# Designed miniproteins, single chains, continued (4), part 106

Each design is a single chain, and the fold is of that chain. pLDDT is the mean over its residues in the fold that is shown.

## One batch from the design tools (miniprotein)

Design m15946
Fold by ESMFold2-Fast:
Structure m15946 (fold): chain A 91 residues (1-91)
Amino acid sequence: MSDEITRLSAKIVAEILRLVGLMLEAELRGHTDLAAELQKILDKAREIVRKTDAELAKSTDPQDKLNIEQKTLEELRKLVEEAEGLLRAAS
């Protein structure tokens, strides 16, 4: 169970880093308005992670913790897909 929790946590971090990379790419290309939209998506992702940490702190069941992190990962992946779509449309 700890190995799966560690793996999910690593994947969550990777999705956040992907959002940071997309925002940086928009800024480096001079797409200021797009960078501001991507910053809002990143802020939403940070809020999702903060809420997830609060839910994990209240859970005592290891399976519930895995389900919470899996749901968080899916929500972050949707935000990454949205961000990638916005950057692609601006190209």
Scores: mean pLDDT 84

Design m15947
Fold by ESMFold2-Fast:
Structure m15947 (fold): chain A 60 residues (1-60)
Amino acid sequence: MVSEEELEEEIRRALAHMLVGIFRATPTEDRDAALAELRALMAKAGVPQEEIDALLARAR
């Protein structure tokens, strides 16, 4: 049985990984704007700042 907290964390991680995938598909010239938007969306989804930074670093 998965706890509600564990389920929420899993959904949050899945969303963050999906957003990183979108960032990778974004042209280099638009990446600064896309990066700012993705950070805002991930933060709104409840992803910790440290996790956002780690995921976006992997997108390089």
Scores: mean pLDDT 70

Design m15948
Fold by ESMFold2-Fast:
Structure m15948 (fold): chain A 60 residues (1-60)
Amino acid sequence: SIEELWKELNKLAESGNREVLLIVAQATLEVLQGILDGKSEEEIRRTLEKYLEEAKKALS
């Protein structure tokens, strides 16, 4: 779910890693813009999944 993806992103942000924090900020802005543009829940979920993968890679 979108809520679970947000929880996972915020958990990675707890690391204090600057790169992860920037990714979370970008994810927040893109999701907000998607909502304003009327994107579907599925499209918003795919956006969050993309950023979650990027954040995980940044910590690897």
Scores: mean pLDDT 84

Design m15949
Fold by ESMFold2-Fast:
Structure m15949 (fold): chain A 74 residues (1-74)
Amino acid sequence: MKEEIAEKVAEFLRELGVPEEVIEKVKEALTSDKPLDLAIFEALKLASQHLSKEQTEKFAEEVEKIKKEALEKA
């Protein structure tokens, strides 16, 4: 589940032109042993450092969509 969320988030960030180094840190945060909500919060915080305000809002919406779909499959 966390790995599926991380991979979909990574693909979205690559499309926005985020550097692979940042994407790897976001994936590490999402696949950590932390609760899913805390992992998502840390991933959003990391990604927002490299995104515009508009891109950060779109990223937050996409992450919530990916999370919902992953939870429905579990």
Scores: mean pLDDT 77

Design m15950
Fold by ESMFold2-Fast:
Structure m15950 (fold): chain A 72 residues (1-72)
Amino acid sequence: MEEERWRKELEALREAMRAALTNTPPGADARRGLRAIAETAEARAELLERQGLEELAEEYRELAEEARRLAE
């Protein structure tokens, strides 16, 4: 089931974001990581929305927005 794959990826991205947040303030590498997470999550949200997985797409989009905000 492709949905299960996407949920596993979402969990991995959330974990990567949490790891980046342990840096206070975030270093340049952490900010690059957060931007990469935001870009990945946004791309996945777009794909999931096209597949009709709207709730999961919203979770990815929220993660992307959060990661992007933290990368600033």
Scores: mean pLDDT 78

Design m15951
Fold by ESMFold2-Fast:
Structure m15951 (fold): chain A 75 residues (1-75)
Amino acid sequence: RPLLSDEALQAFEEGVRAYRAGDLEKAVEYFEKAIKIDPNNPEAYRLLAKVYRDLGDTEKAEEYQKKADEIEKKF
């Protein structure tokens, strides 16, 4: 039985692999998928923010960084 947490973890790991390979567009896709499945993972938001900075989208980078900070304050 696939658990939602397993799907989120797999998406997050694929995002990390894409980011390390320099595939920023794939990294965004996988991190957004991870967040959609598990919205309480602050690390996924932080890495998405970093990817958007590398893409030059500073507004989205700041948005996702703020979401990561907000989640960490709750837990």
Scores: mean pLDDT 80

Design m15952
Fold by ESMFold2-Fast:
Structure m15952 (fold): chain A 72 residues (1-72)
Amino acid sequence: MSKEELEKKLVELGYDEEIAREAAEITQFLVDKGLLKVEDEESALEFAQIVADWLKTIREIEEEVARRIAEK
């Protein structure tokens, strides 16, 4: 599965295009560097979904931190 295929499948699953792109890029980078071993396309997609959920959470945390800094 390529980065472009992961991005497309994540968008089809309802993820934001920017989050899908970043999650696909991170997943592909980890596979290419041998830091992530995936046995099949389903495993790669499952990991990409986890990354996408992490990116959503990080974005929410960044917004909360920015809000708190503005209040100081």
Scores: mean pLDDT 78

Design m15953
Fold by ESMFold2-Fast:
Structure m15953 (fold): chain A 111 residues (1-111)
Amino acid sequence: SKIEEAIENSDVEELEKELAKFFGVSLEKLREWIKRISKILNAPEEHPLVIFTAAIVAKLESEGFDVKDEDIPKIAKILEDTLEEKLESGEYSLEEALELAYEKVKEYLEK
């Protein structure tokens, strides 16, 4: 996939563009969340976990969810745990694992 290729090539700009396209969010909104989440998680803006978390959060915000700063560490952990579990099995693509992470985060925010 183009997302996997961007990660393999350490092409942060391409990763941001492909994730924005995949989740159907604006690149501007994705970049705003990357900056915010980077500070909350104390991790670089270029870190894949920061970029993936930002994409999922931007998508959920576009769907009317109110995502608070205190939710971000839990959201990032749900994403990290889901990606680790699903990718280690070898049965899921990165895109499929990201879709599953999005659904788990959505369920968390509905509680």
Scores: mean pLDDT 86

Design m15954
Fold by ESMFold2-Fast:
Formats: C-alpha cells, sequence, structure tokens
Structure m15954 (fold): chain A 56 residues (1-56)
C-alpha cells in the first residue's frame, strides 16, 4: 500500500534530516510531511535537503 511505503520512507529519512539540520526527529517528520502534502511525494537526496532548508 502506498501509504505504508510513505510512512516507512519518512521514518527512515527523518532521523537523517534531524541530524543534518540540528533539529528534533519530530520536527523533521513535520517538515517532511508538509513537503509530501505540497508535492504529493517524499523527495529524496538533494531535493529533500533543499526543500527542508527552504522551510527553516
Amino acid sequence: VPEVQLRVAIHEVAPVIAERFGISVEKAKEIITEIMEEKGYVPSGEELIEEVEKRL
């Protein structure tokens, strides 16, 4: 199910983003969820980093 796949991706990526930007895992999940709602998908790699940076 696509929803389960999205949840797994967020769970795996959120700690990496949190460490990179010095924010909480909870805040990283919120930002990633916002990006997903705006784009309709969870971006990866450089695109995700750029989208998180724009929201900080």
Scores: mean pLDDT 74

Design m15955
Fold by ESMFold2-Fast:
Structure m15955 (fold): chain A 72 residues (1-72)
Amino acid sequence: SSVGETLERIVRETVEEMLAQGERDPDKMVAAAKEALREHLRSQGFTDQQAEAVVAELEPTIRRLVEEYLAE
């Protein structure tokens, strides 16, 4: 789905950007990816409360994607 593709892109871009800045902490990458997803959802018309709910539900998926991208 387009939503799944958007999530994968946001997480990958966040990991690549943070690695380029010298950041290597997976927890910080998860936090940054969650923030990027919140901003994306707000830009799509989600309220702050709705964006936080979506990010909370997707956090395990975000963490898995961060770990997968770091293992590449």
Scores: mean pLDDT 86

Design m15956
Fold by ESMFold2-Fast:
Structure m15956 (fold): chain A 95 residues (1-95)
Amino acid sequence: EGEKLYEEGKKEFEEGNYKKAAELFKKAIELAPDSPLTPEALYLLGKSLAKLGNYEEALEAYQKAIEAAKDDLELQLEIAVEHLKVAVEITVEKR
């Protein structure tokens, strides 16, 4: 189901095609919201959106990723670091 879209999105992300990656991750999450891949898909969606300058959407994706990660403390910490970086960028850019 959403697994193929997740793998395609990950490949696009690694190739720097952030817009395509974001679209694929959104579709993967829509098709399989309760998938074990959903926390990572939300995290990579957030990173893709941040690379595109869509910081508000990136923050929303990171927040959902933290909530979905639950017992994965390492992933939660990684997402929290990226969330903080994006929050700083929003604050700096308004200058």
Scores: mean pLDDT 80

Design m15957
Fold by ESMFold2-Fast:
Formats: structure tokens, C-alpha cells, sequence
Structure m15957 (fold): chain A 88 residues (1-88)
């Protein structure tokens, strides 16, 4: 369609994948809505240092340990990869 910057299209696609991944995590009942939203923001931001730090701080405030954060990150990566494969 008209004159969409390729970088902008990739950004929109990444944001769509982030929202879908967060929705998938929420539907599995594994995380609270606030955690799913923080994860979606992190993925959509392209894992910027600022967004990454904000997500980690929010999760620690919810009582997550570093081991739980590592497990959650691995689960999100797997969910995002599976969703990307399904959309390909």
C-alpha cells in the first residue's frame, strides 16, 4: 500500500507480534494482565535498555525472583517464536 517506510512496517509488525504474544501468555493463564502488558511493551520497543529495565523493575516489584524472570523470558521467547512461525 501507499508509501509506508519499510522500517515503519517492520515496527508495526513487531508491535503486532508483541501484542499477540502477550495475549497468548494471558490466555494460558500464566501471567497477570499487568505483567502481560509490560512484556508486550518490552517486545514492541525492540528490547531497548530503558524498556527492558522498566519491565524487570515492574516484575521485581510484583515479587518475581531472577530465576522466575529468566523462566518467563524463555517462555515469552518460545511463544513469540511459535507465533512468528505460525504467521509465516
Amino acid sequence: LEDLDPERLEELRRQGLAVAAAGYLLLTGAVAPAVAAAVAAHVASGASEEARRAVLDALRAEGFTDAELEALAARLAAASAALRAALA
Scores: mean pLDDT 59

Design m15958
Fold by ESMFold2-Fast:
Structure m15958 (fold): chain A 68 residues (1-68)
Amino acid sequence: VKEEAKRAYDLLETMKKLGLTPEQIAEALRELAEKSKDPEAQTFLRHLAEIAKKDVDKAIEEARKLAE
């Protein structure tokens, strides 16, 4: 899960810098979840996508904490 959290963190920061919308960011996280074969990572990434849709900065913070 830490590796998926680090990937999500890097992806979130990159997408925010590129000016993507919260919906586009959430969609990218869901795609990452679909590609994951780890059920725990899939659950985490889908949860992170829901957070990102409402508050991208909060999603970045959650991913950072888990990546530690």
Scores: mean pLDDT 80

Design m15959
Fold by ESMFold2-Fast:
Structure m15959 (fold): chain A 89 residues (1-89)
Amino acid sequence: HMEELIKRALDLAKELGVYETVKKLIEAVKSGNLDEAIDYLAEIISKLFGADKEEIRKQLRDIAKDLGLTPEDILRIAVTILNAAKEKK
């Protein structure tokens, strides 16, 4: 399942122009670094939807704490966000 998420994230990232940021997100997820994964997800959301990166980062950290999210969960959220951005374009 992790390999499928990685492949889908990278394919979507190339189409949406956020490949390097998504690649760094995947590296953070593989290293188990939740805080870095959240930071890169916030960067992706900011670039794709024009949202304030720091506000999104704060909200994601609060949600991750409340729901006990893992780095792998952040990757799943990223795939959902990338799919939403593709539909918008």
Scores: mean pLDDT 84

Design m15961
Fold by ESMFold2-Fast:
Structure m15961 (fold): chain A 62 residues (1-62)
Amino acid sequence: SPVAERARSLLEEGIKLYKEGKYDEALRKFEQAGVYFAISGDEEGLARALELQKEVEEKLKK
């Protein structure tokens, strides 16, 4: 599915940004990935995107 492919690409972009310490940009990518996983019905992908959002939010609190 093009929607599922877009979700995976956004997740990978977010992970790269996270590793670079660009937490605000990473959070935006993980939020977008979650929306696309939800639209495609990929429950596993959605759960992963939500977990990564939490990880970024914890970094932003520090």
Scores: mean pLDDT 86

Design m15962
Fold by ESMFold2-Fast:
Structure m15962 (fold): chain A 59 residues (1-59)
Amino acid sequence: MEEEVKEVLKLTVERLKKLGLDEEELEKILKEAIELINKGKIEEALELFKKEVEKLLSK
């Protein structure tokens, strides 16, 4: 479950990079989300990821 969530986030970041979103900011967001998943805070990780990505999409 946790490994599957990490894989989905990594694939999402790869897709967003291809759309021209900021690669450095996306990698920073991914790192933060993975740290939360490693602590067992999967829902918090997903919420953080969505919030930060939405913020990048609004720029």
Scores: mean pLDDT 81

Design m15963
Fold by ESMFold2-Fast:
Structure m15963 (fold): chain A 70 residues (1-70)
Amino acid sequence: DDELAEAQAEAIEAIEELRKVDKEEGEKVEREVAELLQKAGSDPEKAEEYIKKARELIERARARAKEKLE
């Protein structure tokens, strides 16, 4: 659905920025977010919970990337 697609797009941007400053951490977050979003697509009853967890990881990735750019 729209929320899942939006979360996937946000993940791609945030993880790409993190990978530029910390490749290993970016790859780890990419794998964890992909797993959560896959679970969201497979389990409609828990989709909101998995998307929320994925978005929390995405926001942490953005914060970490910003910190390392300074």
Scores: mean pLDDT 79

Design m15964
Fold by ESMFold2-Fast:
Structure m15964 (fold): chain A 74 residues (1-74)
Amino acid sequence: MVRRLRRRLETPEEARRAALELGLSPETAELVARVVAATGRTVVEIVALSADEAEVTFEGDTSAHPPTFLVVRA
């Protein structure tokens, strides 16, 4: 079942905790945190498509800068 969280997440730790709250796997939550750490961008929305699949929207993402799709394979 698709789950969604719209919240401003400015740190990798905040992003990881939000991903876990959505029921994403620990590996997927860690991947979300790593993307935030690597890019320095603020997350504004996470959509959990499955335990291992998420779509992350960053502040400033629009049609020109679409959401990032993240997949972790078991």
Scores: mean pLDDT 74

Design m15965
Fold by ESMFold2-Fast:
Structure m15965 (fold): chain A 64 residues (1-64)
Amino acid sequence: MSVRQQILRLIGEILRIIGDIFDLEQQLKQNKDDPQKQAALQAQIAKLEAQRNKLMAQLKSLPP
């Protein structure tokens, strides 16, 4: 696989994860008065952010 194809693939996955995080953050705003649901949503966001950070690290390690 070319470096260009790897970069585009990683960018695509990162953008998808960012979208998923945005949706979960909107749900947090709707559930401000439910600390249990907020904790569950925050846990899901943390998992997605960890995956995003892993993909970003892979992107940074690719040659120009």
Scores: mean pLDDT 83

Design m15966
Fold by ESMFold2-Fast:
Structure m15966 (fold): chain A 94 residues (1-94)
Amino acid sequence: DPAARLAAERQRELQEKILELSKEIVELKEKHPPTPEIAKALQEITDLAINGASIEELDELTEEYLEKIDDEEEKELIRLQLEWAKLVIELYNL
């Protein structure tokens, strides 16, 4: 089945991208430890992705946090976590 082969290839691509992005997030957190408020935001984004929230719900929550954050490194952490969450949702929907 060509569709099954394409799905398997996309699954592998998503898994590799998720792993790379996870490494980047961990490295950034090590260099710039998140405040309790940012850590909570990252956890909420993660929980939504794991519980099968829509991409639209993730975008809305992330935009709300980004509007309240002035620090560029904290904004980058939130943006990376959003990208990770979107990849996880796509993987679950394959």
Scores: mean pLDDT 85

Design m15967
Fold by ESMFold2-Fast:
Structure m15967 (fold): chain A 68 residues (1-68)
Amino acid sequence: SAVEILQQLKDEYSSDPDFTASLVGDTTLTITNKGSPQKLIALTLELMGAYPDLSISLSGDTITISAK
């Protein structure tokens, strides 16, 4: 389910030193960059390709991921 994917992604990127991951309302995942803006852009493109059924957007230094 989308909720399970968001929880797995939160755990994955919470352990990554380049990112800060946070679940908002348990249904929306926010990922921000800690020091590599290029990695944030690359991650956005990777996630859009891997999870076409998720709503993924990049605004400034923040990726927002939610169920469609």
Scores: mean pLDDT 81

Design m15968
Fold by ESMFold2-Fast:
Structure m15968 (fold): chain A 76 residues (1-76)
Amino acid sequence: SARLSAIAAEAARAAPPDPEAVARAAEEAARAAFPDAARVEAAAALSANGREIHVAVMVTMRDGSVLQGHATVPAP
């Protein structure tokens, strides 16, 4: 989902540059954007070289449809 990826990217840029903070920010932003969602999940990890944080967000709607979003932000 382009919309969910945009939400994840905005949240990740505003968060402290650590995977746990990025994942929490992306989850909170997705929950706010999709208040009727049945489930929202977010996970973030440092790249192998430690220079990027990758975040993935999944939103499951009440009708069973799934939206996925991804973003990458620089790590310090």
Scores: mean pLDDT 84

Design m15969
Fold by ESMFold2-Fast:
Structure m15969 (fold): chain A 60 residues (1-60)
Amino acid sequence: SKEADYLKTLSLFYRAVAEAARYLAEKVRGKNPELSDRLRRQAEADEKYAVELEKKAEEM
């Protein structure tokens, strides 16, 4: 359905944002461990949200 396609697209968006955050976290780990940790935690939150969106799309 169109609604399921929207949720799936939104899930992919959040996965992409999480991947970028993880990449940046690794790049700054040595210079700014606090920022690295924040970016990693943000990536984990976005990944969890992406999973929930994917599950909702599968139920439609």
Scores: mean pLDDT 88

Design m15970
Fold by ESMFold2-Fast:
Structure m15970 (fold): chain A 79 residues (1-79)
Amino acid sequence: AREKVIELVRKALEALKNGDYDTAIKYVEEAIKLIDSELSDDPRARLAKMYLEAALNAIKNGQYDTAILSLEAAIEALR
């Protein structure tokens, strides 16, 4: 499950860097749902979820550089 979350976050990061904000949001939301369903008791996954929620808020507010940093932090938390 952890590796699948990392893959989804990497896809979100790629979409963000390409200006595909709707696709980035969908991948971040899928990553959060996977954490909630399969990794709810994993403290590293819970930390990653906080970064993913911060990234969603940043994307919605047009703060794309902040969103990129938050997605990268989520990947590092899951490693």
Scores: mean pLDDT 86

Design m15971
Fold by ESMFold2-Fast:
Structure m15971 (fold): chain A 56 residues (1-56)
Amino acid sequence: MEKLEKAAEALGISVEEVLELMKKYGFTDPEAALTRAAVEKRGLSPEEAAELIKKI
């Protein structure tokens, strides 16, 4: 998904790192993995992370 690539780039991570987070936490939705990455990488709340991912 083009959206996945853009969101990963915005967080400063690779698409491969997003896929690793999906496996690690058992997410089936890439947006859930991206939200977790935003929380871990930027210290955002889950709500803030979800808003960031929606705007990408």
Scores: mean pLDDT 74

Design m15972
Fold by ESMFold2-Fast:
Structure m15972 (fold): chain A 59 residues (1-59)
Amino acid sequence: SLEEAERYLKKGDEYEKQGNYKEAATWYMKAAQLYTDSGDYEKAREAAIKYLNAKKKAE
């Protein structure tokens, strides 16, 4: 659902603020999948970009 996707996006943001980029990437990926399933492609793209950035920082 969109509500669940928003919750997962916020989880990613929380982990990113803590410097836990590996966890942030996981939650951003889950948010992107839920937004895609809900047909919100704009938000799915936003979450996917956040995922890619967090993944790079987790290296």
Scores: mean pLDDT 87

Design m15973
Fold by ESMFold2-Fast:
Structure m15973 (fold): chain A 56 residues (1-56)
Amino acid sequence: GHMDDAEKYARLGGQAFRDGNLEEAVEYFKKAVELDPDNVEYKLALDSVEERLKEK
């Protein structure tokens, strides 16, 4: 279901972020937010990764 898929993408985004793959992390967290738009944690994760990309 959408929630299970959102969690999967959030996990992939978190892993990409830890690996330093910020662009991949953004794409995964965007998918998580798209599938579960009411989840504040996914929105905060996306915002954090986007801010890190701006520092590049």
Scores: mean pLDDT 81

Design m15974
Fold by ESMFold2-Fast:
Structure m15974 (fold): chain A 76 residues (1-76)
Amino acid sequence: MPEEVRKKLDEVYEKIKKLVEEGKYDEARKVGEEAAEELKKQGLEGLAYRLLSYTARLLGDEEEAEKYKKLAEEAD
């Protein structure tokens, strides 16, 4: 993975985690969805689904998280 993509992903994951810790669940979901759309536009569907899975898990949506994890495995 390019260094720049990895660093940006690390920043997005950290931001989502911080928003969830602050109780800003709607904002955390939006950040995850927007970042995933940018990854999909770049052809990085596996990474997009992994990000969506992570976001859903932090929001307590374990069923959605498991669904996206499976989609990520199928995309790679």
Scores: mean pLDDT 82

Design m15975
Fold by ESMFold2-Fast:
Structure m15975 (fold): chain A 77 residues (1-77)
Amino acid sequence: SEEQFRADAPGAVAAAEGTIRDVEEGLKKGLPKHELSVKLVAARVQLIAAEFAGADPETLARLRKRIDELGKKVDEM
């Protein structure tokens, strides 16, 4: 069955959402810019993986916007 060979889009989306939440919480608790920047790179890589896994375009657009907004906040630290 092709289901056994399909990319894990839900898992990739969940991973990206988890990392985005880690950045949001890290900003609230005052993690250093370096640590937040590393997490943002991880979130962007996970978003690319989700896109190649065939995740929903609307979901990808929402996650990209969240990452971009967090990136601006981290860059302004």
Scores: mean pLDDT 82

Design m15976
Fold by ESMFold2-Fast:
Structure m15976 (fold): chain A 58 residues (1-58)
Amino acid sequence: SLEEEAKRMIEEFDEQLQKLVRKILEAYKDGKVSPAQAQRALEEIKHQHKLAEEARKG
């Protein structure tokens, strides 16, 4: 589920990205964004995390 994915991201990601994930999750729960919009936002945050991981390897 969206909430389970968001929780997992909060566990793995750095503090700045965790704040972003929480903000998206709150917006979703408040009905400010659709499930599809929330999913896209979480995918973007996941991509940012992946890029940061790749940068650490380089």
Scores: mean pLDDT 81

Design m15977
Fold by ESMFold2-Fast:
Structure m15977 (fold): chain A 79 residues (1-79)
Amino acid sequence: MEAAEAAAEGAREGEGAGGAAEAARRAALEAGGSERAAELAEGAAALAAGVGRAVGLSEEEQRELAARAAANAALGASE
C-alpha cells in the first residue's frame, strides 16, 4: 500500500504526462516498491495523463487521473 500511495502523490506533483510518470516511478521506488510496481505506475500515469490531455481535461483533472492510475497499477503489482 505504501508504494501505491507514494506513486499517487508523485503523479499529482508531476507536470504533464512525462512529469507525472517520472514522479510516480520515483515515489514508488523510494517507498520500497518493486521495480515492476514502479514501471507499471509510470506507464499508467503517463497513459492516464496523455488521455486526459487528448480529451481536453484540465491540468488538475489530468493529475488526478494520473494519480489514480498510478496507485491502481502499483497495487496490482504488489505481492
Scores: mean pLDDT 77

Design m15978
Fold by ESMFold2-Fast:
Structure m15978 (fold): chain A 86 residues (1-86)
Amino acid sequence: MKLTITVKNSDDADRQYYLKLAKELESEGHTATVTVEGDTLTITVDNLSTEQAIAYALQAIGLELEGHTATVTKEGDTLTITIEKS
């Protein structure tokens, strides 16, 4: 599966977190790319298992419960999570 996580209104802690996550996923044999454009951070990960993708989706839902907005969409083999921080 391919996973794309987009974080809007990202701060430096978010950037550090997702860069660390990308490095960890690369060490596990996945391909991970992080891009930052203004306050928007996007991480794209290829070759995730379905179970790993579900775990990240649940984490995003947890962020929504903490007052952020999180949207999860699935199309074929691509899972897209969009997080907008308050």
Scores: mean pLDDT 77

Design m15979
Fold by ESMFold2-Fast:
Order: C-alpha cells, then structure tokens, then sequence
Structure m15979 (fold): chain A 68 residues (1-68)
C-alpha cells in the first residue's frame, strides 16, 4: 500500500544527511532539504519521474509527497 511505499522511500532518502524525513499518517511524507537549490530541484524531478502515483509539491526547501 501507500504506507509501505512511503516508508521505503523515507529509508532511502534518510541515507543523505542533508535530508530530513517525517511520515505523517499513512499517506504523507514531508522532506526538509538543507543542501543547494540546484540539488533540491534535481531531487524533485527524480521523485516526479520515479513515482507518478505520488503527488509531489515543493515550497521553499520543503517537499511534500502525498499518495494520490
């Protein structure tokens, strides 16, 4: 289900020390990125491309991923 997908994604993203992740409920993952804006843009594009079933939004350095 969506929860298992988001938990796996959170584990992979947490390997980067510039990334902080928080799972909210069963359907929402919040990512706070502390690296450069160019790398943040690359991360957002990869998430949109790799997970088309997830809704990805970005505001400042915070990325919100929600199950559709």
Amino acid sequence: GAKELLEELAKELSKDPRIEVELIGDDTLVITYSGPVTELIGLVLRLIGDYPELEVSVKGNVITIKAK
Scores: mean pLDDT 82

Design m15980
Fold by ESMFold2-Fast:
Structure m15980 (fold): chain A 93 residues (1-93)
Amino acid sequence: SLLEKGKEAYEAGDYDTAIKLFEEAAKSPDPLERARAYLYLGDAYFQKGEYDKAIEWYEKALDLLRDGTTIEEAVLQLQAAVNLVVAKREKEK
């Protein structure tokens, strides 16, 4: 999948390729795939030190997951919320 390819690029440190792949995944009609793509976009921008963009993508992920009722949605919401706090702290250092 695009998410898997993006994650492979991310783990290899190729954040620019990861961002392009995650942006494509973010066009998915599946809200859960979009939420994962938004979260991974936040992570990739965070690794590039682009904290404002990381914050924006984490907030978009949380907004999309707002009414989530599954365990998978709850896990993604928690991960996005934690990463958002970390990104805000890094921005202020």
Scores: mean pLDDT 86

Design m15981
Fold by ESMFold2-Fast:
Structure m15981 (fold): chain A 61 residues (1-61)
Amino acid sequence: GPLKKKKPPEEAKEEVERANEIATRGMELMKKAKNTEELARGIGLVLRGIGEALDALLKYG
């Protein structure tokens, strides 16, 4: 494809923002959790979001 002028900070920011959205969903699920299963799922989403944010930073940092 055509060579796009890459701006790594913006691409990294977008990927981190998406990862933060996953973590935010996890946090909201934790706050609204009425069952242990919902709480565990919320924690899992937060951890996944953190992992994806770190992966994005490693790719562009």
Scores: mean pLDDT 77

Design m15982
Fold by ESMFold2-Fast:
Structure m15982 (fold): chain A 71 residues (1-71)
Amino acid sequence: SAEELIEEAKRLLKEGRKLLAQAKTIDEITRGIGLILRGIGLAFEALRMAKKEGDEKLAKEAEEILEGKLG
């Protein structure tokens, strides 16, 4: 569901930001960026689903994630 995708996107973005904040190697930086990119992808899919279902609240939440809740 769009709600599940939003919650997973938030989780991945939080984990990615945490990894980047504590990263000491290029591998750790790459992993952090990968989590952020996956989170963004899920937020886009959630937005697509929410718009198709007419869920304005979930669509707005997905848009807010895409607009700048990256850390």
Scores: mean pLDDT 83

Design m15983
Fold by ESMFold2-Fast:
Structure m15983 (fold): chain A 77 residues (1-77)
Amino acid sequence: SMNVERGIRELNEAARRLQEGDDEGATREGFEAGDLFSTVDPKHAVSVLRQFADMAARAGHDRVAEGLRKKAEEIEK
């Protein structure tokens, strides 16, 4: 699916922005990836966002982790 391919690109961009300290950019790209993945498989989207949030939290980006977890909850509803 084109949406899965785009979601992977957005997720990779989110990871790069997180490494650069661009927490706002990382959150935006992570949200976009979640939306794209959710059009194909909402459960997979939730899993991916929670895994990325856990990684962000371990790296000290707690605000990014909170945003991504909230986005996962919205998709799961």
Scores: mean pLDDT 89

